# Designed miniproteins, single chains, continued (3), part 68

Each design is a single chain, and the fold is of that chain. pLDDT is the mean over its residues in the fold that is shown.

## One batch from the design tools (miniprotein)

Design m10502
Fold by ESMFold2-Fast:
Structure m10502 (fold): chain A 63 residues (1-63)
Amino acid sequence: ASLDLGNKLLEAARAGDVAEVRRLIEEEKADVNAQDRFGKTALDISIDLGREDIADILQKAGE
């Protein structure tokens, strides 16, 4: 469903699930700018967690 794609993207980033992050942004067209309750995007979360692989995917998707 499209209604919770942003939340799924944030959860996938927190879990470090690279495949799910790719699927959500590339196939499902999730909003890469979706924010959690603290105003953090998936990119912010990936940087906080040191997940360079996820951060690179999200930066490219934001272009």
Scores: mean pLDDT 78

Design m10503
Fold by ESMFold2-Fast:
Structure m10503 (fold): chain A 130 residues (1-130)
Amino acid sequence: MQSVIDTLERILALEQSIIDLLRGIQNLIESGDNSPDIRDLILNSLGAIISLNEQAKRLIENADISEEDKNELLSLVDRGIGLTEELQRGIKEKSLSNEELLSLVNQALSVNEQLRKKIEEVLEQAKKQS
């Protein structure tokens, strides 16, 4: 039980870092600054988000939680990764407007907030069983 709690708390910390980075990206896009320096900052943050999501995915896959909860969490992580990769591609290729980029960031924020909430629910259940 304590090992499961520790793992879920680590995943929550990773998700909070992802949300904070996405909010930073949102603010940079909303600034309207399309300079190479701002694009490089956004791309660097997106790379960090992908790395953090891959860490969260590995922790979820190895967590001693129900198959139902695991499948739901992995589905949300995979959606988050897909949105982050679409953002990264849109910025690299300069193929998306600022409005389209903001839409993708808002979708990624929504998915990661859903993931955080689900992890909090699983964590509360784990604490009640100990």
Scores: mean pLDDT 88

Design m10504
Fold by ESMFold2-Fast:
Formats: sequence, C-alpha cells, structure tokens
Structure m10504 (fold): chain A 66 residues (1-66)
Amino acid sequence: MEIPEEEILESLGRMWEALGDILASQGKYKEAAEAYEEAARLYREAGNEELAEEAEKKAEEARKKA
C-alpha cells in the first residue's frame, strides 16, 4: 500500500506546526513563525488550504510577538 503524497505532506505540516507551538511556548517567536510558515507551505502542497491558512495566522501572530 502506497501512502498518498498529500497525506505525508499533511503529516509533516502537523509536525512543523507542533514544533512552532513548542517554540512559541518558550518565547522563541521568530523560530516559531518560521516553523508555522513551513507547516503552511506543506499544508498547501497537500491541498489542505484550511490548515494552511490557520498555520499562516499562527506565523503572523508569532511574528508580531518577536
């Protein structure tokens, strides 16, 4: 069974978003924003625009706190 590439990309996006959440909790807002931006790119590549938009909003909020 071959896992769809889109499912792999979405999973990678979720990992990057989780990393961003951890970095933000540590006050590392610049690094958190970069992690959220990577998550958004992966979600867009996966075709999940809703998750991509949420990750982009998290990146913007982190950048404002940096």
Scores: mean pLDDT 83

Design m10505
Fold by ESMFold2-Fast:
Structure m10505 (fold): chain A 78 residues (1-78)
Amino acid sequence: GMKLSDETIDAIFKVLDRDGDGTISGEELARLPEEIEQILGVKLTDEEVAAADKNGDGTIDYEEFKELVKKVVERLNK
């Protein structure tokens, strides 16, 4: 679907957060575009993922992840 519920985004984040620390970092972050493409059929660029890391610490927390996914899906609807 071209729109995602918060529940769907939460479920995807939990799958990607393999260490359960509430963030996506390192190897998980490097694989994030491929994982999202496989799960949602939504293609993310490395640049979009980097832009989602708003605090520049090399991690994406749940709030940043939710914003990233919703913005990308919205852009695809244009």
Scores: mean pLDDT 72

Design m10506
Fold by ESMFold2-Fast:
Order: sequence, then C-alpha cells, then structure tokens
Structure m10506 (fold): chain A 107 residues (1-107)
Amino acid sequence: SKEEVLEKVERAIEYFKKAIEYLKKGNIEEAKYYAHEALELFLEAADMALTLVTDPEKAAEIRELQRRLVELYREFLANIEDIEKSLKILEEMLKLAERFRELVEEM
C-alpha cells in the first residue's frame, strides 16, 4: 500500500540523517551501517512504489532515483576516507530519498 511505502521511505530518510550525524562525529562504521540500512529500505520502498504507480512518467523518475542512489552509495564507499566528500554524497542521497517521498505522496 501507499502507506507502507511512505513508512519505509520515512525510515530510510531517518537512517540517512543518522548516517550523516555519525559521519560528522567521525564514526565511520556507524555511518556505513546506517547508510546501507537506509539504501536497503529505500530500494524496498521504490520496488513497492513501482507496483502501485500508474503514471509512466512517475515510474521513470522512481527508476532514475533508484539508479542514482545506488551510484551515490558506491561513491560514498569509494570516498569514505574523505569525510567532507562523503558528507556531500550522503546529503545528496538524503535529497533523492526526500524527492522520492514527494513522488509517493502525489500517487
């Protein structure tokens, strides 16, 4: 249901925010953990949304958000030693998850 998708994406957003907080504190392992959990929740929510969406334009945007988030997550892991760059990547991932929430609310 739309409500189940919103619950998962809100949890993903919360976990991206936790990843950012931990990374700002220099806790790389906790940041990696929460970023991974957030990505998994987002991908589950996006897959569910794709079964519910009837608008092909919204479906295309959801698929593009999935693709970009996976790409950014790989960049996050590749740049984990660069805290400033990794923070910018996590902040971009958070913005994409928030955009996905807006798309789901419009369904």
Scores: mean pLDDT 91

Design m10507
Fold by ESMFold2-Fast:
Structure m10507 (fold): chain A 57 residues (1-57)
Amino acid sequence: SEELEKRIEELEREAEEAREKAKEYAKLPGRENTLKAVGYEILAIGLEIDVELLRKK
């Protein structure tokens, strides 16, 4: 359905944004930036799992 397609597209966009943020923070020195990079990596993984689950329905 169009609603499902929009949901998947939104989640994929959010996952890509989280991946981008993780890479940007990973380039910066300091523990705070490392923790942010890890946080965004975890967020991206979660969103990618949600997309996979929706696609299998």
Scores: mean pLDDT 87

Design m10508
Fold by ESMFold2-Fast:
Structure m10508 (fold): chain A 67 residues (1-67)
Amino acid sequence: LSEEQLKEADGALALMLVALGRLLASKGDYDGAIEAYRKAIELAEKAGDEEAVEYAREKLKEAEEAK
């Protein structure tokens, strides 16, 4: 895999983890949602996707405050 392909994969995984986090939060699993959002932030940072990082951080804060 090229560096560009790895970035693309990291970005796709970050979006999937955000979706998983939102699903877990909707079920009341805030601990699971927090873990998913934290992993999404790491992958979005690797992908250089600042918009995804900001969105995942906002969702992480919402989940932490909902506990």
Scores: mean pLDDT 81

Design m10509
Fold by ESMFold2-Fast:
Structure m10509 (fold): chain A 69 residues (1-69)
Amino acid sequence: MDLSNLSEEELRLIITNSLKAFEGIPSEEVKIRLAKEIYNELLKRGVPESILDIISEITGIPKEKILAP
């Protein structure tokens, strides 16, 4: 499914709802891994790279950590 035509508000809702199930995870490493997986999956589905800013904002994980190998 091509998600590139979704608004920023709609993308925020999707990401927030996806991450709600992971609220309370104590491990920062696990949160970083999940943020990377979400980012990569959204890119695969046609979402632009600018989604990284939204993921970083919602998860609280720095963009540098999401992009790190």
Scores: mean pLDDT 71

Design m10510
Fold by ESMFold2-Fast:
Structure m10510 (fold): chain A 73 residues (1-73)
Amino acid sequence: AKKLEKGYAKVTIKTPGIKATIEGIVLKGEVTEKELKLVIAPVDEAGESAVYEIEIKGKVEKFEVEKLKEVEE
């Protein structure tokens, strides 16, 4: 499993029938061949304390992380 670094990022996820792109601060992430787990705080919701946990089980057709700014772990 590969851990994602904390940082400001654009995450694109595609599974059969769903494509989602989220921009925010990645707080925690792990990707394997069979599973994606991601905790991200969205940038577009200024002033909200919300974080989103995204868990995808099974084959992920596409997973991309575009780092917009690196943050030390």
Scores: mean pLDDT 58

Design m10511
Fold by ESMFold2-Fast:
Structure m10511 (fold): chain A 100 residues (1-100)
Amino acid sequence: TAKRYYAEGLLALAEGRYEEAVEYFEKAIELDPNYADAWNNLGVALRRLGRYEEAAEYFEKAIELDPNYADAWYNLGLAYEALGKHEEAEKYFEKAKELE
């Protein structure tokens, strides 16, 4: 099930197995493309791998599915900061704070 793959992805992420976490979250999304949490955590795993542009795209997808997803806005800010886009990052951090 999508939830089972998501749970396995979370465990892999917690254990620093970032490439395996990506595979599990991708499987969760294949089964449930509207799974905002899976899109967000796919981005987190990719950010840990230094794949900042891809991470940003998946955080944007999580926000598209749930515009009130504070964690996804915060994570988008972290990805933009890593890309050197500090002004955009600041706007995303402010949006995350506004939602909490």
Scores: mean pLDDT 91

Design m10512
Fold by ESMFold2-Fast:
Structure m10512 (fold): chain A 63 residues (1-63)
Amino acid sequence: MTAGELLAEGARALAAGDYEEAVRYFEEALALDPENSFAWRLLADAYEGLGDLERAARYRALA
């Protein structure tokens, strides 16, 4: 899978409320493309959905 494909699957999971699945996809996408600021923003949104506000804030700062 490409980073773009992983981001698309993660975004689908995020929209469905599957926050743990979204985190896994976004982490895999960032392993392939760590400079993708949009992916860091999506990862922050997923952690916010999980209620992990401290981690969400940290990752949002990386975007």
Scores: mean pLDDT 85

Design m10513
Fold by ESMFold2-Fast:
Structure m10513 (fold): chain A 54 residues (1-54)
Amino acid sequence: SMLERLSPEELAAYLAENTDLSEAQARFVVDVMERLGLSPAQRAAVAEQVIAGS
């Protein structure tokens, strides 16, 4: 997945661009995923679900 190759900052920007989340909300979501120790693949899967649900 393309999303697996994004940095946390790039993923937050992508979420803000492709969902109703603000930049601050998108950064918070990505920060939580990182604090939970999600792999890049797991982080990408969660991001895809958030985008699909928007």
Scores: mean pLDDT 83

Design m10514
Fold by ESMFold2-Fast:
Parts: C-alpha cells; sequence; structure tokens
Structure m10514 (fold): chain A 63 residues (1-63)
C-alpha cells in the first residue's frame, strides 16, 4: 500500500538514511504519482541534501 511505503520512507528519513527514504518515496509515487505527501517528503530529502531546485519543484507539486 502507498501509505505503508510513505511510512517506511519517513522512518528511513528520521534515521538519516536518505537513499532508503528516496527509494520508498519513489516507489510510492510510482503507484500514486499525485500523492502530495510523498511529493512533499521527497522534496524534504532533496532539501536536506542541498538540492533546493529539486526540492522546490516537489513542494510545488505537493501544494
Amino acid sequence: EVDALVAKGEAAFRAGDYDTAIAYYEKALALDPDNRRAQALLGAVYFKQGDDEKAAELFEKAA
């Protein structure tokens, strides 16, 4: 389920495992491309990594 993938991504993000967080959020978005929560959380990972342009694009989609 999409919600379970998002929850696993959030757990990885809190643990500082950004690669695992991205993988789960990408899986969630593959199943539900319009999932605003997954878009916002993926944006937060890119923002943490310093990719401000990619983060802004994802936050715009989530709005």
Scores: mean pLDDT 83

Design m10515
Fold by ESMFold2-Fast:
Structure m10515 (fold): chain A 91 residues (1-91)
Amino acid sequence: VEKLIEEGKKYMDEGSKALKEGNYEKAKEYYEKSIEYYEKALELDPNNLEALENLGLSRANLYLIEGDVDKALEVLEETNARLEELKKKLA
């Protein structure tokens, strides 16, 4: 699981870098790869808060690249609600 999260973070960082450079096509590709790794991590560990948070952030960034700000906000709100529920369950 840790290895999958590390790879997801690597692709998230590359996506953010590409966005700053104005390379939206490359940014989208990297965020899609990041999502794939975080989804695999959550398959192995469904309660992994880091993977859940970063999956939400990567999905929101994909919507922002597509120009869909409302969808990006919706994904972030859903992710935050899920994180709060898991934190309560784990406490």
Scores: mean pLDDT 83

Design m10516
Fold by ESMFold2-Fast:
Structure m10516 (fold): chain A 86 residues (1-86)
Amino acid sequence: SAKEYNEKGLEYFKKGDYLKAIEYYDKAIELDPNYYEAYFNRGKALFKLELLELAKEYYKLALKLDPNYEEAKKNLEEVEEELKKK
């Protein structure tokens, strides 16, 4: 299920394997394109890889699906702040 792929992505994220985490989040999104947590988690993995503009876009996608997702809003503000430092 999409949830199982998202959980698998979180396992790899916790291990620091951000590329494998992204692979599993992509599988979750493919099964459930409205799974806002998977978009958010993919954005977090992209942020860890310093792909800040892509991380920003995935946080925005999560917020488009759930505008009340407070963690995505906070992480969007953080990535926008990091982009100002470059």
Scores: mean pLDDT 89

Design m10517
Fold by ESMFold2-Fast:
Structure m10517 (fold): chain A 90 residues (1-90)
Amino acid sequence: ARAEAEELTRKGILLLSRGDYDGAIEALRKALALDPENVEAWVLLGSALASQKRYEEAIAALERALALDPENRTARLLLELVREKKREAE
């Protein structure tokens, strides 16, 4: 389960690097179904969703990352940026 979740997270990273946001979201959601405490996978999911302008879903993913790790600097910075992008899009 953890090893499978890690492999799916790595697949998500690779798909993100290729600009395949749909594929990345699918892989990361599968990873989180196996390991819902994976902070990195929540942050990556938030980033992928934000890249597709799915800001409300991105915020939810990043808030979950911060609920698991309140000191996660990457999640905090991304959450602030995504909230600002959502404000600009409205």
Scores: mean pLDDT 88

Design m10518
Fold by ESMFold2-Fast:
Structure m10518 (fold): chain A 70 residues (1-70)
Amino acid sequence: SVEEAAKEASELIQKLVDKYREMLAAGAPKEELQRMLDEITRLQKEYGEAVENNDVEKLKETIERAKELL
């Protein structure tokens, strides 16, 4: 369902934000931090668009990408 996929995508994006905070605290290189921020920003935008359009396939793509980054 759209609701189930949206919940999973949102939870995974939050985990990526948490991972970014941990990387920042650990002193990860600026280039690596910037790459992670860019990926999170793209996923947040795609999530918002998919929710607005009730696009389950796009939410599943967002879930897959977020899992790859974790």
Scores: mean pLDDT 89

Design m10519
Fold by ESMFold2-Fast:
Structure m10519 (fold): chain A 68 residues (1-68)
Amino acid sequence: MEEERERRDRENIADGLARLLVTVGAATEEEAEKIKRKIIEGDEETLEEAKRRVAEALRPVREENKRA
């Protein structure tokens, strides 16, 4: 029965990452759907790439406007 829970967790992760990729502009809606499908299928490389893209897009923005 753990397999069903693992699938559901994977689907939730895929959904979250796909939405984040589109929201942060790191992927188009079509690309996000393709990535989501691969993650659900257990493609760990696609999962890591999606995480990396989201992390890059969500990097802390530091802007220091200092005039001498």
Scores: mean pLDDT 72

Design m10520
Fold by ESMFold2-Fast:
Structure m10520 (fold): chain A 71 residues (1-71)
Amino acid sequence: EKKDMAIRLLEEGKQYASQGKYEEAIELLKRAIELDGKPTAEQLMLLGEHYAKLGKFKEAVEYFEKSAELF
């Protein structure tokens, strides 16, 4: 099921992030969002955090703002 696949991608993304592989973590998180069809505020915040870890602060701010819009 696509929900099971999305959960798997999120779990793998967390493992990549724990290894400092934030680019891979971002790609997996984006794929999980695509499978779910809509992002959650938490998923967008995680994207922002991962972009910030890469020093991509402009992208990080964009995702944090999108996360805030869902509240």
Scores: mean pLDDT 80

Design m10521
Fold by ESMFold2-Fast:
Structure m10521 (fold): chain A 79 residues (1-79)
Amino acid sequence: MSDSEILDRHARINSEILPGLVARARALGLSDDEVQLAAIRGSNATLKALEAGKSEEEARKAGVEAFERTVRELLEQRE
């Protein structure tokens, strides 16, 4: 893939997955900073998967899994 194709796919996947994931994280009581951290980690996982030549579906899954893992870690650290 060209760099422009990777960035276009990355932007599209983020626009499709992040709104729902962010809404769910906020519903769980995460702060804006915690939601932003999860979004950054999810976005980075999607980009790395695309750069590694993975499919859009695999990249989407990587982003969702990284976001949800970050949310779980943050919730486990809360008192």
Scores: mean pLDDT 84

Design m10522
Fold by ESMFold2-Fast:
Structure m10522 (fold): chain A 94 residues (1-94)
Amino acid sequence: SDRSRQLAQHVRQGVVYLEKGDYEKAREHFQKALELDPDNAVAWYNLGLALYKLGDYEEAREYFEKAKRLATEKGDDYLKAKAEQKLKEIDEKE
């Protein structure tokens, strides 16, 4: 569907900008992806990564916790572990 295509496009563009170090554009694309699918654990995790890179640790923590919860619900042990690691890294910076 158009909605599913738009979701996939925003997730892909977010990852591209994240890899390029354009964290503000990455954040915008992941936010648009989450408007289309608020249960997308990967988009929550990557939004958390963008905020973490921007130094917004408290908001990044909230989004990593959201990603961990959704990953747990879906049985995505890999994404759960990645979110847990980022939560530990935030604790070490505070």
Scores: mean pLDDT 88

Design m10523
Fold by ESMFold2-Fast:
Structure m10523 (fold): chain A 62 residues (1-62)
Amino acid sequence: MSLREQGERYRRLGEEYYEQGRYLEAARYYARAHMLYSQVPGSEEEADEALERAQEASVRAG
């Protein structure tokens, strides 16, 4: 399984937990997605978006 595919999987998990109001879990999965996308050439936009979502979820978690 590629790093990009793993990043997308973690991004989807982050979205799912965020929609459930589980912001701490959402932040963790978005942060993991960011780390994976950062290792994939051409995924800079996905990496930046995942980082922004992780930070937003962390703020909402407290």
Scores: mean pLDDT 86

Design m10524
Fold by ESMFold2-Fast:
Structure m10524 (fold): chain A 68 residues (1-68)
Amino acid sequence: AAQDELDKAFALLASDPSITVSRVGDTTITASTTLAPQQQIGLVLSLMGEFPSLTVSLSGDTITVSAV
């Protein structure tokens, strides 16, 4: 389920020391990164592939992940 994927995405992002992750309500997480732009794009693509039930977007250095 999308909520299970969201919890897994949170745990995955929280395990990376270059990422600061927080929950925004029950359906959304935000991840602020110190990664290079190429690595940020790679992370977004990986999240989209790993968690197809989630919506992933990138704005500046912040990745937003939402359950559908």
Scores: mean pLDDT 79

Design m10525
Fold by ESMFold2-Fast:
Structure m10525 (fold): chain A 74 residues (1-74)
Amino acid sequence: SDEELAKKKLEEAKRAVEAIKRSPVATEEEKEEAEKLLKKAEEAYKAGDYKKAVEYAIEVEILEGILRIREAVS
């Protein structure tokens, strides 16, 4: 179901934000953006907009992926 998928993506995004906040190569602005995106995902989920919740959660995971690559080449 859309709700179940959104819930799992939200849990993944929460872990991604924690990883971003612990990243030695993330800027303060990137950490703030990750937290803002997670908040938007949570607000969309509470509103029943599961599609938007998934979209915002994926944006957090993309940021984590970029930072993981940056750290690997540092």
Scores: mean pLDDT 89

Design m10526
Fold by ESMFold2-Fast:
Structure m10526 (fold): chain A 60 residues (1-60)
Amino acid sequence: SRYEEALRRMKKFAEVFGDKEAVKIVEEALEYLRTHDLSEEEKRELLRETSEKITKILES
């Protein structure tokens, strides 16, 4: 899935910064995506929210 690939790239990016909280947030989003039958709109929203959460952590 394009969304799963994007989240995997976000996880790798968070790992480069060594931020364990950001890594955990992306891992939880990946698990949610894999375990729930989400619509395309819900997948986009999950990706957006996850991106905003990790950006906020990395900018803190």
Scores: mean pLDDT 83

Design m10527
Fold by ESMFold2-Fast:
Structure m10527 (fold): chain A 76 residues (1-76)
Amino acid sequence: DQERAMAVMRETAAAGESTLSERQREILRLHEAEGLSFAEIAERLGVSVATVRRRLREARAKIEEANAEARRRVEE
């Protein structure tokens, strides 16, 4: 169930997800919740695999940045 998978992903990435663009959230959802490969996402969105990899990396980097910032405030 896509909705269920999306709810789980939202719970684990709540802080980072709020900073993602709609396009970045869509690619992250297709890869993480739907389980699509980079090639399948590229075909579906009409972009290159390199573009998908870059946008997914950017989305994950924003989530990691939010996590790192939260940890930095606690673990100074």
Scores: mean pLDDT 67

Design m10528
Fold by ESMFold2-Fast:
Structure m10528 (fold): chain A 65 residues (1-65)
Amino acid sequence: GLSELINEINNLSEELFKAIKENDLDKALELTEKIIELLKKLENLDSDLANEILNDIEKKVEEIL
C-alpha cells in the first residue's frame, strides 16, 4: 500500500545517506536508482507527496555533501 511504499523509500534513503558518507559511489548509485523507481510509483498515486519526499531527500543529500 501507500504507507509501505513510503516506508521503503525512507529506508532506502537512510541507506543512501550512509553510502554517501562512506564514499561508496557504486552503492549510492544503486540506491538512487531504486529510490527513483519507487518515487515514480508514488508520483502515480500522489504527485504532491512524491515531490515533497524528493525535495526532502535532495536537501538531506546536500547537507551531507
Scores: mean pLDDT 87

Design m10529
Fold by ESMFold2-Fast:
Structure m10529 (fold): chain A 61 residues (1-61)
Amino acid sequence: NAARLAELDAEIDRLVERMRQLAREHKTADGDFPLETVREIHRIGKRIQDLLDEREALRAA
């Protein structure tokens, strides 16, 4: 489904940009990673992986 693929691509792009923003903010803050921020990055990473898996399943179908 082309519409679902477009939705997945848009959400993946948003999550990737959010991770980049978090990395930039911590780089500017002398690279300190609070535990809460590490957990947030891990949660975003897991969600990106789930979306990528769904995207590949749709392409294989």
Scores: mean pLDDT 77

Design m10530
Fold by ESMFold2-Fast:
Structure m10530 (fold): chain A 56 residues (1-56)
Amino acid sequence: MDDRLRRLARELGVSPEAVAAALAVLERGMSYREAARIAGVSQSTVRRTAKLLKEL
């Protein structure tokens, strides 16, 4: 599970937890607020990471 997240995190310069949270929003329809709480990151970090993933 972490290998794919770790690769994306290195490319984006963010933590694997931020990538996991952003993917949960994009793929599972989780809210930014809930994903941020679960991952232990800010909502701004999740939103920024989701934007970067969409541009990749």
Scores: mean pLDDT 78

Design m10531
Fold by ESMFold2-Fast:
Structure m10531 (fold): chain A 60 residues (1-60)
Amino acid sequence: SEEKIEELKEKIAAAAEAGDVEGVKAAAKEAGAKVPEDFDPKDADSARELALSVIDAIEK
């Protein structure tokens, strides 16, 4: 499952770079990671911050 986790982390980062909030949220849900309720899809910083948080949670 380590290779799957690595692929998921890369997918989350790519989605955040593209501003694909739904993609980041879907990947976070698959990983059982924390997803902020106050998440603004228009805010690129929020998407990147969520991705970083999710990656940290997955690595835990």
Scores: mean pLDDT 68

Design m10532
Fold by ESMFold2-Fast:
Structure m10532 (fold): chain A 79 residues (1-79)
Amino acid sequence: DARERAEALAATLPGRVVIVPVSSVEEARRISRELAERYGVPFSALASHLMPLAKYGRPGDVSAPVALPGDVHLVAYVV
């Protein structure tokens, strides 16, 4: 289960972890924009991780953790 793999990775990370599903490049772009605005980071800082995962990833693939301000990490998974 892709979500269980993402949750297992999240459990190894310090601070808060935000876990997001991505099913398409369009969804990855939207999530990247929304989280960039929320956390005050450049769009490219998220899109560079989420869009390749959505485009080239297979169902079950999990992103490398992305560090965000305030001791937060982002982990994405392909559905």
Scores: mean pLDDT 84

Design m10533
Fold by ESMFold2-Fast:
Structure m10533 (fold): chain A 114 residues (1-114)
Amino acid sequence: SFLATLSREELIERDGDAEAVEKLLAELQAGAQKALGLSPEDAENLALGLLSFFLALGVTASQLVAQKTAQEVEDLINEAIDRALAAGRLDAEQAAQRRALARYVAELLEAARA
């Protein structure tokens, strides 16, 4: 299940780096359109949902755009999932579902960069 989706403005306010948020949103939107054939509107909604998910894990757009590869992005998200699991904020099933979402994000970034 996805967490509550934040607006673009709410994401920028909470992340603190408008340029990083805009860059990551654009890349995830491009990946969703290329990999899934989504309309621009559906791709934007998916990208907003994914960034909202990252912030809920304590991962900022700034941290994600600093990564060199899609695999490094997946690894960073999984490290945040591991911390949440260790802190008792996620159970094993919730962690597994979020790891699948991290893989999905990596696939969208690979599609955007191809």
Scores: mean pLDDT 84

Design m10534
Fold by ESMFold2-Fast:
Structure m10534 (fold): chain A 81 residues (1-81)
Amino acid sequence: DEEELRKRIEELRERIEELKEEAEKNPDSPNAQVALFLLEQAEELLEKAEEYLKQGNLEMAKAYIEGAETYIDLAEEYLNS
């Protein structure tokens, strides 16, 4: 439902902030640079998810949230490599 999607967006935004801080602590790492790029893509997808959520389009909001989560998971893998 809409409340669950809002909560997922908040949780994913928190993960983005934490991973960005981690990446910025080691800016000379190529993996950190890739992670930062992936996190920027995730932020754009979450902005679109919020727009769809405001329009009441829960299906599109969910699709963009899932897309953002994929980019966040990939960024985390790069930082843990």
Scores: mean pLDDT 88

Design m10535
Fold by ESMFold2-Fast:
Order: sequence, then C-alpha cells, then structure tokens
Structure m10535 (fold): chain A 55 residues (1-55)
Amino acid sequence: MKKEDGEIILKQAEELYEEGKISEEELKEIKELLEKGDVFGAAAKLTGAIAKHVA
C-alpha cells in the first residue's frame, strides 16, 4: 500500500477521536499499526472501532 493510504487513515482516526466517535486507546492502537507500516491492520482497527461505537 502507498504511504498516502496511511496518512488518510491517521487523519480519519484523529477526526473521529475529536468527534468522540473512537476512544483515545483506539487512536493509539491505530497510530502504532501505522508506525509499524501495517496500513491494512490500521484500516481494520479503525473499522472495528467504528463498529464497536455504533449505537
């Protein structure tokens, strides 16, 4: 995957955290995966975090 994909995932996670849609812990996990270069894992974690917070 391209580095741009990781950057957009990070921005999405930060925006969702600002809106209160994901937890600080979930944001940290996504950042850790991106730091390791696991863009797919970061995307999956973001999706799971959103699903967990669906009413």
Scores: mean pLDDT 77

Design m10536
Fold by ESMFold2-Fast:
Structure m10536 (fold): chain A 64 residues (1-64)
Amino acid sequence: DAEAYLEKGKELYEQGKLEEAVEYYKKAILLDPRNVEAAGNLEGVLMDLGYSEEEARKILRSLP
């Protein structure tokens, strides 16, 4: 479920697996598009990967 994907994303982020964390946060958002925590965590990981805040927000807005 969305919560399980969110928790897996957090675990991957703590391990420094940023690209994998992005994929799991996206899965959480796909199951629950109103999950503010998953959206915020995805924005943070994207910025850690070198995206600007504007670029990260554009990626978030491209999700359902």
Scores: mean pLDDT 82

Design m10537
Fold by ESMFold2-Fast:
Structure m10537 (fold): chain A 58 residues (1-58)
Amino acid sequence: NALLAEIETLLKELVKLGGITEEQASAILKLLKESKPTEEGLKIALKSIKEKLKELKS
């Protein structure tokens, strides 16, 4: 799933920038993989992660 792969990449970037812990990133990714969210749900998650990254870079 391309959206999950992008989310995983951005979660790793959030950890690198200190926005979340490695344990939090792993928990989020596990939840997303196991809950089988809709494509719309994944897009919302992706948007939220991108917004958080933007805040940390600003």
Scores: mean pLDDT 79

Design m10538
Fold by ESMFold2-Fast:
Structure m10538 (fold): chain A 71 residues (1-71)
Amino acid sequence: SQLQQNQQQMAELGRELGRTVRTVQDIVRAGRILNEKSPTQDDTDAGLRALAESARDVLSRVGRQQREEDG
């Protein structure tokens, strides 16, 4: 059932791409908040928090991938 395995892999890839796109969108949104001409302190804090969360997610994914390659 090569076809069944390919369908499952495509579905998993679609989910991973969806998560990656969401993370990139969160980073872009945080960047817009930080680049606003007159951001409030609350807007700046929200943008920094969103950026930190997005960065942490990316680093977690990269760290997991590296550990799988090393071990």
Scores: mean pLDDT 66

Design m10539
Fold by ESMFold2-Fast:
Structure m10539 (fold): chain A 58 residues (1-58)
Amino acid sequence: SVASYVAAEILFAGGLFSASLGDYESAIANLEAALSIPEMSEELKEEARKKIEEIKEK
């Protein structure tokens, strides 16, 4: 649904914002929540996975 796409976009953006503030726990939680939404595009899923990996490598 459109609502699921919007929710995934918001969670993804929230994850990136949390990461920019150094809040890596919230960043990972938001990015993993976005990845749990089936309607999320494959491109955004890949970006979310890469961002989680970058954070975990710190």
Scores: mean pLDDT 81

